# Designed miniproteins, single chains: the designs that were tried, part 70

Each design is a single chain, and the fold is of that chain. pLDDT is the mean over its residues in the fold that is shown.

## One batch from the design tools (miniprotein)

Design m2413
Fold by ESMFold2-Fast:
Structure m2413 (fold): chain A 118 residues (1-118)
Amino acid sequence: SHIEKAQEYFKKAMEYLEKALEEKDEKKREEYIEKASEYLAKALKYLFKAEQEILGKKETEQEWIERLGKAAEEALKNGDIKTEEQRIFAETAIEAARKGMSLLEFAKLLVEKLIKLK
């Protein structure tokens, strides 16, 4: 199942993000950040695949990111965002859409912003 793969990789991304936040050695911290970004990109790719199947769509990854950015703009305007993490995801999706980012670039930016939250 694509959704089960997305959940698995998202969990791994968060585990590496937590390790990065606790790590005092700069080189190991950078390695954990890189792993968090790679697993988050994999999670996003499987989430993309799951949504394409559920909605019967044949979007490119870039078209999907553009649609996420529009949905995020609407959610922010409507006050549907409940947590700082959700706000960071929404703001990052909007930026990724505007800049035509890849899933990996989107994931890297998201990890960077989540680290700065702590």
Scores: mean pLDDT 88

Design m2414
Fold by ESMFold2-Fast:
Structure m2414 (fold): chain A 64 residues (1-64)
Amino acid sequence: SMEDIKEQLKRQMIEVIREGERAGDREGMKKRLMQLANDALDQGVPEEEVGQVVQDAIAEVRAE
């Protein structure tokens, strides 16, 4: 379902953000996040919802 795709995307984005922050690799992190976002768009997730997932993933990592 679309909700399963968005939940999987959020988990993957959280992992990418955590790894990028740990490694200090901001450019690599941005590239991987962009690839995940593009893959989700290709799977039919609306652009606005992809943007919301990105913000939710960032907020969750920041709350750790």
Scores: mean pLDDT 85

Design m2415
Fold by ESMFold2-Fast:
Structure m2415 (fold): chain A 96 residues (1-96)
Amino acid sequence: TPEKEINKKLITMELLLIGTEIDIELAKKSKDPAKKQALLDAAESDLKVSKELLAEIKKLLEKHGLLTPDKKKKIDDLEKRIAELEAQVAALKKQV
């Protein structure tokens, strides 16, 4: 069903963002510039995938009339989280 597809994508999105947050924290603690760069590049790549997945989720919610206030809030929270992580990656890349 459309609801099951959207929920699977939302769960995938949450897991991807958790992985990105872990990569950023590992990059902050790394003293090896090459390892730091690799972790930040991985985080940046995953954030691009996250943005594409979020756009797809929004489109599916709108197409199927499933954009409830609760879902809209979750989308807004995910957009904010991505933006905060993108800013963090950009700041850390300046330190390499």
Scores: mean pLDDT 87

Design m2416
Fold by ESMFold2-Fast:
Structure m2416 (fold): chain A 96 residues (1-96)
Amino acid sequence: SIEDLLHELKRAIELGDPRRIRELLEKIVEEASDEELREVYLALRQGAEQGVPGALAALRLFEQELSRLRPELLQRLREAAKTERVSQETVERLLG
């Protein structure tokens, strides 16, 4: 499930495993809805802005996978990130 993939992503980010992060992000991009992908993107962006360890690296890898698999969605997500936010609870659930 997407929830299981997100839990594994959090662990991979905490461990600093870029290969596992990329593998999980590829699966997330393939399996998640556009709304779920938006929440993940916004949470990673906010985590990176807050200086959460590994968040910036994970955001970069996520943008790489989105660029390869869903380039038009990536442009929409980048635009959304200028004004849209997720709750701090969502950031902590995915990264904390």
Scores: mean pLDDT 88

Design m2417
Fold by ESMFold2-Fast:
Structure m2417 (fold): chain A 85 residues (1-85)
Amino acid sequence: PLPSPVEVLKSLGFSDELAEKIVEATKGKEEIFYPLAKLYAARKDEISEELALKIAEKVGEETEGKEISFEEAQKLVQRVYEELV
């Protein structure tokens, strides 16, 4: 069986609570998970759980009803992060 979206996010280093909130914010768009996790891991001293969730929410809103590539998700996550700091 394929892992659930929450299990994927937990395997990428998010806490159980944060993983559940990110799945809800992104509506399970897995293309967003790895770019967000990579950014969060690289900037743990700068990105709080609250900021990570805000990034997920804004990216989820902008991609609602759209299919996105990994490359598009990576650019969008980075842009949203830069806009929030």
Scores: mean pLDDT 82

Design m2418
Fold by ESMFold2-Fast:
Structure m2418 (fold): chain A 88 residues (1-88)
Amino acid sequence: DELVNKAGQLLHEARQKIEEAQKLADTDSSKKEEAIKLLEQAYQLAKEAKELAKEAKERDGLKETAEQAIALAENLAEVAEELKKKLE
């Protein structure tokens, strides 16, 4: 399904940005603002993925896959917000 595949891609990108932000914050204190920017981008990607997964849940027979994508999107958005607060 196109929507589920797109949501998966956005979730993968969000996870990568969270990992990059953590690495930047841990290795270089001067990169704190860059890390915050990556976390903001990850939050937006997770939010978009959640909306696509919700749409897929209504139209696709892969309800469990869509629900898993929604749960992962919510978790990644929460992680990004929590990490951003720690850096601020």
Scores: mean pLDDT 82

Design m2419
Fold by ESMFold2-Fast:
Structure m2419 (fold): chain A 89 residues (1-89)
Amino acid sequence: SPEKEEQRMLMLARLHYIASVSDIDVAKTYIAQGNLDAAQALIERVEETVEWLREMRERMRNPADKAEIDKMIEELEKQIAAARAALAQ
């Protein structure tokens, strides 16, 4: 059903969000260690996840589910910006 498909997509979005938060934390550790190439690769992977979340958001029909994905995107974009700023120093 459309409702079950959306619930499955939301669960997948939550799992990718958790993995992306972990990737940003690892990227920050790599930046602190001077491993900038490894940090950049992780940040780029999180940026790809944000684009995927935007596509999932557009397929959502429930306004509450859209709002949850919007919050995930907002938080990841904030963390990406901070990691990118640290990488540029």
Scores: mean pLDDT 91

Design m2420
Fold by ESMFold2-Fast:
Structure m2420 (fold): chain A 92 residues (1-92)
Amino acid sequence: MKEELRELAKEAAIKQFGLSEEEAEKLAEKIVEAVEAALSKVKDEKEREELAKLFIESLRALAAGDLESAQKLEEEAIKKASELIKKKEAEE
């Protein structure tokens, strides 16, 4: 998953943002780190897997140029991550 996220993020950065390969690799690394940080805050294994899948599908859609699907999946992933993190904070 980490390697797939990195490759998809790199491809999306090149195709959508017009970045050089070197700049795309640096951005992809930051995206992977951000996704891993979000996943590390999720306690439940099933919810973590679902969240990871949403991030992968969002990046895959973005790399393919499907901006509408990418936006919807990204919004869903962010909403799910925020709800899971908020529940953890409410539990002390």
Scores: mean pLDDT 76

Design m2421
Fold by ESMFold2-Fast:
Structure m2421 (fold): chain A 102 residues (1-102)
Amino acid sequence: MEELKRTIEEVVELVRETVERLKAARSVEEMREILEEALARLEELPESGFVELEKHALRSLLDALDRLSDEQAFQMVDTFVEGVEKHIDDIKERALEALERS
């Protein structure tokens, strides 16, 4: 239980750090590097459904960056950043609540 709680807190902090780095990114190449580093850090965490969902989300973003134009990539990343900034605290609370119920 406590180890899973710590993992959720580490994932949330990693996502917050990733969002701040994405906001500072000046190219699609920098965005890709930021997302790849975030994915690598998630792979070091103990496996859980929560970690797997976040890994899937980051892989989907990376796949989209390879298929989109630079303009579309910036728009997609901006949308992702806005979504995280608005909902990260709620996501954290819901993930922790789900652990207490399991």
Scores: mean pLDDT 78

Design m2422
Fold by ESMFold2-Fast:
Structure m2422 (fold): chain A 68 residues (1-68)
Amino acid sequence: GEAALKKTQEEGAKNMAIGAALSLGHKVLSAEGEVVSETVGKGIAKTDKGTYEVTVDMKTGEVTVTKI
């Protein structure tokens, strides 16, 4: 159903943020995922070295990683 799709998209965005943090060698302390729109997901990973925000455009496949 629609709720399952939203959960999958949120988990996908969260996993992208975790992946970005891990690729930098950081220890992930917590992570969250959010669906901004049908085509845009946003993930946040809090690490021992800082917090990272990842925005994924599911239509174009573009990924933006920002340290906040």
Scores: mean pLDDT 76

Design m2423
Fold by ESMFold2-Fast:
Structure m2423 (fold): chain A 80 residues (1-80)
Amino acid sequence: MTPEQQLEQLIDQGHELEVQAERALAAGDRERARALTRQLEQVVQQIREIKRQNPNLSLSLLVRYTTVAGGATLLERALA
């Protein structure tokens, strides 16, 4: 598996966690939303590490990463 394929898989996982966290928050389940947001942050940290080890990643993949990282930040702020 290439670093790009690993990163793409993690970005997809992050997006799924973000959607689940938003649904939990909309349902009033703040505890579940917090747990899912913590998992999303762990995925973002893994993405960041792969990016650090592989600086020549595609721009489109970097844009997708920043979107997921931004979603995580907004969820953290909403749950604070």
Scores: mean pLDDT 80

Design m2424
Fold by ESMFold2-Fast:
Structure m2424 (fold): chain A 68 residues (1-68)
Amino acid sequence: MSRSAAIRYLQRLVYEKTGIKLSPREAEALLRLMTDKPLEELSREEIEELVEQNEKYLAQAAEAIRAL
């Protein structure tokens, strides 16, 4: 998908799972921490897997990104 589509999809998943609303910049930073893969090469399924693998730490990671 496109970089902007990947960022928007992560924003949605983080909000649905944690209630935390990230800006596009914050969502991009969070994706960069979760994967070394270029954002434009990420599929929806890969983003979902990254969120699931980090589910226990997702709220803490999102708050840490917002504090930067």
Scores: mean pLDDT 81

Design m2425
Fold by ESMFold2-Fast:
Structure m2425 (fold): chain A 89 residues (1-89)
Amino acid sequence: SSGHLLALRTREAAETAVKQGRLDDAIAFTETMAKSGNPVVTATALVSLGEVLEKKGRLEEAIEYYEKAAKTGVESISKEARERLEKIK
């Protein structure tokens, strides 16, 4: 499969953890999912990790992960990562 359902669940779990103030849990979870080996799951986890790091104030690390997500070749995620990079500038 394309991993789209797992990617959606990854993003939802990260967003829920962020809303609950569990930023470190969100970071640990998304770091694990970024190592999944599935291109869609990895790309989604990288952009989600960037977002969590940005909310934690770790902007330099957030930029690194958005750049990694932008380079994954997953069109929708790469586009989102580029948009987030432009907002940080």
Scores: mean pLDDT 82

Design m2426
Fold by ESMFold2-Fast:
Parts: sequence; C-alpha cells; structure tokens
Structure m2426 (fold): chain A 75 residues (1-75)
Amino acid sequence: DYPYELLSYESYSEGEATALVSGSMEVTFEGNEVTIYQELRGETGYSSSRAVIRLEPEVVEKVKEEYEKLQEKLK
C-alpha cells in the first residue's frame, strides 16, 4: 500500500550479460508521472527497461527535490 501506481513497464534483453561495459539512467517528470529509463550494455548483451509510475502530488514533489539534490551532489 504505497501512494503510487505502475502505469507501464517494459523491458528488453538480448544476449548474455557477462560483464557491464556501460550503463545509463534517465529520469523524467511529467506532472504526477515519473519515467525511469535504464540502459545497460555488457560484453555480450544489452538490456533496457522503461517504467512509468504515477505518484501522489506530494510524493512527486519530494522525489523531484531529492533527485535534484542528488544531481547537485554528483556534479
């Protein structure tokens, strides 16, 4: 029982994940919806996932604030 709703989740994987070569993650905010896209590339494989989550408005504001703080600290 959490103030969120999973609107969509899709994942794709190809080949065998043996070792990570590169990875990226993108988080976008659109109103009360958060889209998280992750891409991982291994020596012999690739995987990606996209999740769209709807949050309560106050939770969205807190998540956005924490994400901005994290971005500033990693700068």
Scores: mean pLDDT 72

Design m2427
Fold by ESMFold2-Fast:
Structure m2427 (fold): chain A 56 residues (1-56)
Amino acid sequence: PSLVGAVIVSGYLRLPDGTLKGPGYVLTEEDLAGVPAASTMVEKDGRVIPATSLVP
């Protein structure tokens, strides 16, 4: 998984390599498998939340 260090900003997913995914990109359980869910925080709409909060 390549989402280690990924950040959600204003509906965009920013990958560590600087690539932006457009608004509406939904993180799946598989996408989060490489991200330490318990210790990973992401920024969404200017707010910091646990990465697990992005998965239904």
Scores: mean pLDDT 50

Design m2428
Fold by ESMFold2-Fast:
Structure m2428 (fold): chain A 114 residues (1-114)
Amino acid sequence: MRPTPEEILEVAERALALHEAQGMTPDQLANARRALEKTREAVEKGEFDKAIAYTVAALLGLPDEVLDELVERAKTDPAYRKAFVDTVRSFLEYFRALEAGVEAEARLDLPPPP
């Protein structure tokens, strides 16, 4: 089951809010903010693979230099695409459970390194 554009953006926005609340490093927070803005642009343009990759980058606070590789993997590798989709869905369920007052745990289903 594929997340909607609205669900992708919800995860990216809530990831930034979580990073701000948890007192992550300024560099990680700056990375997450840039990734969120790129996620918004990708969603507006209907670029699903970019939106998913940038959302994963926002969740992890990843630097700009790895974003092109994440996008390429999301477009060309079905296993990475599935792992990114599964990660976004897992965090969506986690954030919604937190909002509902239920104890929840997020899963990070990244594929093994090549």
Scores: mean pLDDT 77

Design m2429
Fold by ESMFold2-Fast:
Structure m2429 (fold): chain A 73 residues (1-73)
Amino acid sequence: SLEELKRSLEDQERIRRYWGVLMDALERLRAGWPDEEIIRWLQEKYGLPKEEAERVVRHARALLETIEWVEAR
């Protein structure tokens, strides 16, 4: 149905947006930005609530730690 198609497109767009935000946060972490500055920047650039910006930074930090651990081998 049209309603199911709309829901699927909204879900895909939500996932794509989240991935973009996460990658932007990861890039700033790799560039040496403090977590608090990234949180503020995400709130300003993407209009994210503080709790969501904090979750994104936590996810990006976990990814960065994994990347750095692998790169150290």
Scores: mean pLDDT 82

Design m2430
Fold by ESMFold2-Fast:
Structure m2430 (fold): chain A 63 residues (1-63)
Amino acid sequence: SELEERLRELLQPTSPNALALIRRAAEAHAAGDTETAQLYVLAAGLREGLPSERIREAVALLD
């Protein structure tokens, strides 16, 4: 999905686990579960050691 592609661009996942979390975030968002999608994006960003600003930017895509 376009959202999954945008999340991958912002978060630049280096691990299969982070990539799976991004896919789950896109699936949750498509199902209307924005809170769960935000938690998956946060988990992916933290796993990749990204700065808080990058994680907030990715979470903003879910609004």
Scores: mean pLDDT 85

Design m2431
Fold by ESMFold2-Fast:
Structure m2431 (fold): chain A 89 residues (1-89)
Amino acid sequence: GVTKRTVTIPADATPKELVEIVAKAFNLSVEETVELIEEGRVRVNGQLFEPWLPASEQDLVGEATLELLDEPLYVLPEEKKEQLREALA
């Protein structure tokens, strides 16, 4: 199954703030949300959620549809997991 939430993403949202927006939308901790992103279970506007980039760099500004997948369809490569962790430091 897929759980959908509509959110508004600020133009100046940092990677950390993007993860916090997702966590709040699904009533999850930041740590749980990072794990779900690493498992490829979070989508935005039908695409894989890649919060290691600022919102402005990936055209995520404004109204966006977040999707939480019950099962992982794609697991992030280790390099991308490291980039995510570094962006959230």
Scores: mean pLDDT 79

Design m2432
Fold by ESMFold2-Fast:
Structure m2432 (fold): chain A 58 residues (1-58)
Amino acid sequence: SEDEQKYQTGYEGGYAAAKALGPEAGLALARREASMGGDPHQARGTLEGGEAGARELR
């Protein structure tokens, strides 16, 4: 569905940010982008993706 697609898009973006910038900086950027996102499902995906990417780098 659209909500699942928005979540997945956010998740992939947050995950990629954490992987590209390192765990602390990438997660901080993902959190900022989630707060600016306007869509709650995409914002949640961005936060969770960023946290997942950060965890894999630790």
Scores: mean pLDDT 76

Design m2433
Fold by ESMFold2-Fast:
Structure m2433 (fold): chain A 74 residues (1-74)
Amino acid sequence: MSEKQLQEQIDDGVAEIAVATVEASIRSQAGKTLSDDDLQSMISILDRAIALAHDPATKARAQKLKAQLQKMLS
C-alpha cells in the first residue's frame, strides 16, 4: 500500500507539473498565434499527463486544456 501511494503521489506530481507548464505556456503566448506544431506538442504533453494522473481534478484540468487546444487546431 505505501509503495502504491508513493507512486501515485509521484505520478500526480509529474502530471501537475506538465499541466502547469502548458497553462504557463498558453499565458505567455497571450496575444500571439500558436503554431500547429506548438499546439500538437502541448496536446502530446497533456495526453501523457492524463494517462499518468490518478487525481480526478488533475485529469479534468488536463482534459479541458486538451479540448481547448484541439479547437485551435483547424
Scores: mean pLDDT 79

Design m2434
Fold by ESMFold2-Fast:
Structure m2434 (fold): chain A 104 residues (1-104)
Amino acid sequence: SALLEQAKADVETDFKALREFAAKLKDPEIQALVEQIEALVKQLQTASPAEMPPLAEELQRLVKELTRKALEVIKDVKEAIHFQMLALGFSGSLLVLLNTLAKL
């Protein structure tokens, strides 16, 4: 499905933006969470449709944890808002993926 391939690509694109921002924070716990998310995003790219929902749900859990930890480290309000918008974008891509799978 072209829609499924686009949804997978959007998840990877939104994760790359979030990863690049998180790398600037130079926090070991944040980097460990980013590495966990990256591994699951890579698994999503080669997963069957039946395997994708549990991976997307775990990614949603991890991005919420990442956001919580990032907001403890980010002292600038504008940077905190920027990070939250990137995290919401990634969560949105995961929701689009799940909705696309439900329509297959």
Scores: mean pLDDT 90

Design m2435
Fold by ESMFold2-Fast:
Structure m2435 (fold): chain A 66 residues (1-66)
Amino acid sequence: SSLDELIEELKKKTEENPSVENLLELSTALGVKHLKLAVEKAPEEEFEELTELEKEVVKKLEELLS
């Protein structure tokens, strides 16, 4: 999907430059995907993978904003 393509691009962009702006963009896209999975009643395994990535992004944001 276009959302999955966007997330992949934002992951790559954030890996190259872990700025607050890039991390917030990635966090927003992951939040949209989380909502989509919830609406579609996706399997627990898909939520687990997404949650690990969300935790990684939050940790990086905390380091930059503290």
Scores: mean pLDDT 83

Design m2436
Fold by ESMFold2-Fast:
Structure m2436 (fold): chain A 58 residues (1-58)
Amino acid sequence: SEEEAIESLQRYAHMSREKAVQILRMEKELDAIMRDPSVTEQQRREKMKELYKELEEG
């Protein structure tokens, strides 16, 4: 479950709950972007950079 994934990230990756939620949201957004045929490769790369930057700095 989503809650189990959050708990695993907190326990094994030693991250905060907020960070674990960010990672799961990023996975869902990346999955949606990768499945959207209207999004260009350039747009996908820019969105991925934005999400990764949020994880590094937030």
Scores: mean pLDDT 75

Design m2437
Fold by ESMFold2-Fast:
Structure m2437 (fold): chain A 62 residues (1-62)
Amino acid sequence: TFNGKAVSKEEAEKFEKAIKEADFDKDGNLDDAEIAALAKSFYHMKLIDDENFTDAELEELR
């Protein structure tokens, strides 16, 4: 579950891959381009409503 929405197993796998590639679990030490790429992936997976993360959505990833 992300942003209150249930995700399929396939979407969860893509979600983990996107986070791992962005290295978000390193305490948000990401540049703007990495964050934008992750947000675009999540938007395409319909996990977020916009191509940019809100502060709340970023905190949910931590």
Scores: mean pLDDT 62

Design m2438
Fold by ESMFold2-Fast:
Structure m2438 (fold): chain A 100 residues (1-100)
Amino acid sequence: SIIDELEDVLVRGYIEAQEAYDATGDIAAVVAIWERTRDEVIAIMKRNNVPEEYIEKVEELFDEAIARLRAAKTREEVVAVMQEFGRRFGELLREYEKEK
C-alpha cells in the first residue's frame, strides 16, 4: 500500500539522518538526507495520484523541518525536529486515509 511505502521511506530517512549526524556531527549531511527523503516521498505521492492539496501540505511540513534542521546545534534538537515531523506527518496520513 502507499502508506506502507511512505512509512518505509520515512523510517529509512530517519535512521540514515541519525546515523549521519552521529558519525559526522554535520547538520548539512542530515539536511541532504531529508531533502532526498522529501523528494522520494513526493514522487511516491504523485505516482499514486494523491490530491495536490495533500502533496502541498507534505511539502510544507518537509520545508519547515529542513529549515529547523539547518538551525539545529545539538543532537537533541535534531531528534526533536524529526520527532515533531513524524507526529505531524502521521496526522496528515490519518486524515488522508479517512477521506479515502
Scores: mean pLDDT 86

Design m2439
Fold by ESMFold2-Fast:
Structure m2439 (fold): chain A 75 residues (1-75)
Amino acid sequence: DKLREQGLELYKQGDYRGAAILFSKAGDQALKKGDYKSASRSALLASKALDKDGDTKGSDYLKGLSEKFKKLAEE
């Protein structure tokens, strides 16, 4: 997934907001394909990026979405 790879590169560079945007786009693409496992992983990565950026509310929201998508992938 090119968006996830680009997001990880921005995360390594300390661009946490840019990383969160790319991880969110990767998650949206996974959702459109019904890939809840990849959507869950992308939401978790975006949550971690927002936490590093100091956006606790955004981080908590995306962590909750990751948990919901994980349940959908398991059922």
Scores: mean pLDDT 85

Design m2440
Fold by ESMFold2-Fast:
Structure m2440 (fold): chain A 84 residues (1-84)
Amino acid sequence: SADDHLAEAKRALEEGRYEEAFRHAKIAAQLDPTNKEAWKLLLETSILLKDELSFHQAAFEALSNPELKDVVMEASVSVARRLA
């Protein structure tokens, strides 16, 4: 389920397994495109992986949905806090 993939993405991110976190976050966002946390994790892991193409694709999709506009900013802030 989307919730199962979201939980796995969060756990993988906390354990530094960024590629695994990215895959689970992407599946969670695809299964539930309205889930802000899934999009935030997808954007966060794209930044941490330095995957510019994946970041731009996810950001474009998120910015196209009015309910998700804030997630790009929130993901950027979250990564800055992790790297501080």
Scores: mean pLDDT 84

Design m2441
Fold by ESMFold2-Fast:
Structure m2441 (fold): chain A 74 residues (1-74)
Amino acid sequence: HMEELVRSARIAARLYNIDRVDEVAELAGKEGLTASEAILRIERDRYLKSLPPELQAEAQKAFDEELERIRKRQ
């Protein structure tokens, strides 16, 4: 569980912009997500657009598994 907290912090750091707190809050409010879930969703959408089609399905599955882990901890 400590590793999951560290990963959530790294996801936030990878967004490189605490000025996006309002964007995270807006998405969380609109979709009924926690801040960690909203951050993961923003990062997922960005990465999926950068991947070749053959890798998108596997990347999406990995993000879905990460989201499930976050939900179990929230």
Scores: mean pLDDT 62

Design m2442
Fold by ESMFold2-Fast:
Structure m2442 (fold): chain A 87 residues (1-87)
Amino acid sequence: MSPAELQAKKDELIALAEKWAEETGDYLTAEAIKETLEALVALHQGDYEKAIEHLRKAYELLLPVAEDPEELRKETERAIKLLEEKK
């Protein structure tokens, strides 16, 4: 996927997340989706440090609204560990 295609897809998904937030009132989940998409873009560019930073921000945004905060923490730490090993 080209950088332009990746950015266009990110922008499209962010717009869908914002529309979801308007319909449901769940702006925290929409912001977490944005951070997750930024992490995926950084990962595609080989910027593992930036990917980890955005992933941690998504975790912080989702933590107050998570049904299972411990599972969210475990999944986030697993993903970060995999990204750390790729550096």
Scores: mean pLDDT 76

Design m2443
Fold by ESMFold2-Fast:
Structure m2443 (fold): chain A 63 residues (1-63)
Amino acid sequence: MTAEQYRDMAERMRKKADEAEKAGKPELSKQYRQAAYHAEGMAYRLEGDEEKWKEYFEKAKSA
């Protein structure tokens, strides 16, 4: 996958997280939020931004 494809994935996962939250499904929302942070982190990793990918991977663990 390219960095752009990972960012597109992150955007889709964020929308799914919002939908799950509105539907009263907090655990599902959490899973999609974690997936979004992980995808964003992968985009930064492919771009060589070591600080940003570590930051987003930590956000994925804590979301």
Scores: mean pLDDT 82

Design m2444
Fold by ESMFold2-Fast:
Structure m2444 (fold): chain A 88 residues (1-88)
Amino acid sequence: DEQLQRNIENGRLFSAALLAYLKISEEEVRELATDILDPESLERALEIVREAQENPEGWLAAVRERVRALHGEEGEEELWKKMEELKK
């Protein structure tokens, strides 16, 4: 199911951008995910987090554009509002 795969990839993109925005470390991600993900999946997730942390502005811009395309500017504003609440 390509729609399911697309939803999974979108979820990874949002999660990576959020982690970069909150400045969550690789060590913290490793600790949180170690019991849930197998080693191969964990390493792939960490690669995405590393890329997002190297260019958090670019990743956040990509997420914003995707949300805007799918849900309009109203959806983009709601996403940023929720991200700011999580930052507290």
Scores: mean pLDDT 64

Design m2445
Fold by ESMFold2-Fast:
Structure m2445 (fold): chain A 80 residues (1-80)
Amino acid sequence: SLEEEARRLLAEIDALLKQAQAALDAGDRASAQALLAQADALIDRLRAVAAQLDRKSRIEAESHIGVAEIHLAVMRKELE
């Protein structure tokens, strides 16, 4: 279902962001950049899936997207 796909995408985004933070903490800028690019692509996919969900599931997904976008933006600034 679309709800199951959204849940899988959220879990994958969370895992990529955690891996990116670990790479940043280790000073591995190249790995961090690659992981953040992967997370960004999955966030775009999640936005498309979220648009097709019922109101409650869409609001939940959009809230998670917002948190992920903030985390991604903070890590990208650290890479500058």
Scores: mean pLDDT 89

Design m2446
Fold by ESMFold2-Fast:
Order: structure tokens, then C-alpha cells, then sequence
Structure m2446 (fold): chain A 120 residues (1-120)
């Protein structure tokens, strides 16, 4: 169904984002503030995923456009926070990894948006 396709696109994209955030946290383990920030983003992504699944079940008339707006708004917040963490880091290697992570998440966002636009 349209609902199942929207759920799959958003939840699979969020799982990819969560995996990348966890990988980044492991690679930056010696930067306590960066790890703390990444763990907060992981928690936010897990909460958004659960909330989205519950929202779709409660609102069967949800449109692909609405799903797109919710997902885009959330992923933009993750990207902005990663860029902020990179700016505040004193470690050049950590900065580079956070900015590369932000670019990877931007690509996941773009791919998910394209898939959501094809659902109708």
C-alpha cells in the first residue's frame, strides 16, 4: 500500500542515518562532547522513527507530501547539528568526519525525498 511504501522509505532511511551516527560516535570516542552530541542525535532519530510509525498508523490518510515534509524537516535539523558540532570541535580530524557524515546524510535525505515523490 501507499502507507507501507512511505513507512519503508522513511524507516529504512532513518536506520541508515542511525547506523552512520553510531559509526561516527565509535570513531570519535576520544572527543567526549562530540560523542555526547552524536548520542543525542541517535536518540532523536530513534524517537522520530517511532513517532512517525505511530503517526502513520493513526493517520491512514497521510500523504507522501506530508511524510516528505516531516522527514525533510527532521533530517535538516540533524544536518545543522552535525555542522554545529564540527564548527565547535577543536580536532581537525573530528571536524572532517562530522562534515563528511553531514554530506552522507544529505544524500540519504535526497534519495528518500525522490522515493517519496514517486509513491503517487
Amino acid sequence: SKQEKMLKVVTESLERIIELLREAAAETKDDEKTVEGLNELIEAAEKFKKGFEEYVKSNPDITAEEAKEMFESFTEQIIEELERLAKESKNEEVKKKLLELAERIKKIKEEAIEKLEEIE
Scores: mean pLDDT 89

Design m2447
Fold by ESMFold2-Fast:
Structure m2447 (fold): chain A 68 residues (1-68)
Amino acid sequence: NLEEVEEAVRRALSEIPGVTQEQIDKALDAIRESKGNASEAIRNLKKLGFSNEVIFAASRAMMEALRQ
């Protein structure tokens, strides 16, 4: 469920110091474009210049939300 993935990623990224709401929204757009494919989402986040910390947190949150 994409909504659960989006909420998990939003929460994970909000815990990282210095990540703004605008950056979270941009990351969520990249995840929506991937249609739940974690590999494509990671690729899109790298293309947007997000840090390894943000990419790692987002990928973990996506994988955990998909494990139900």
Scores: mean pLDDT 79

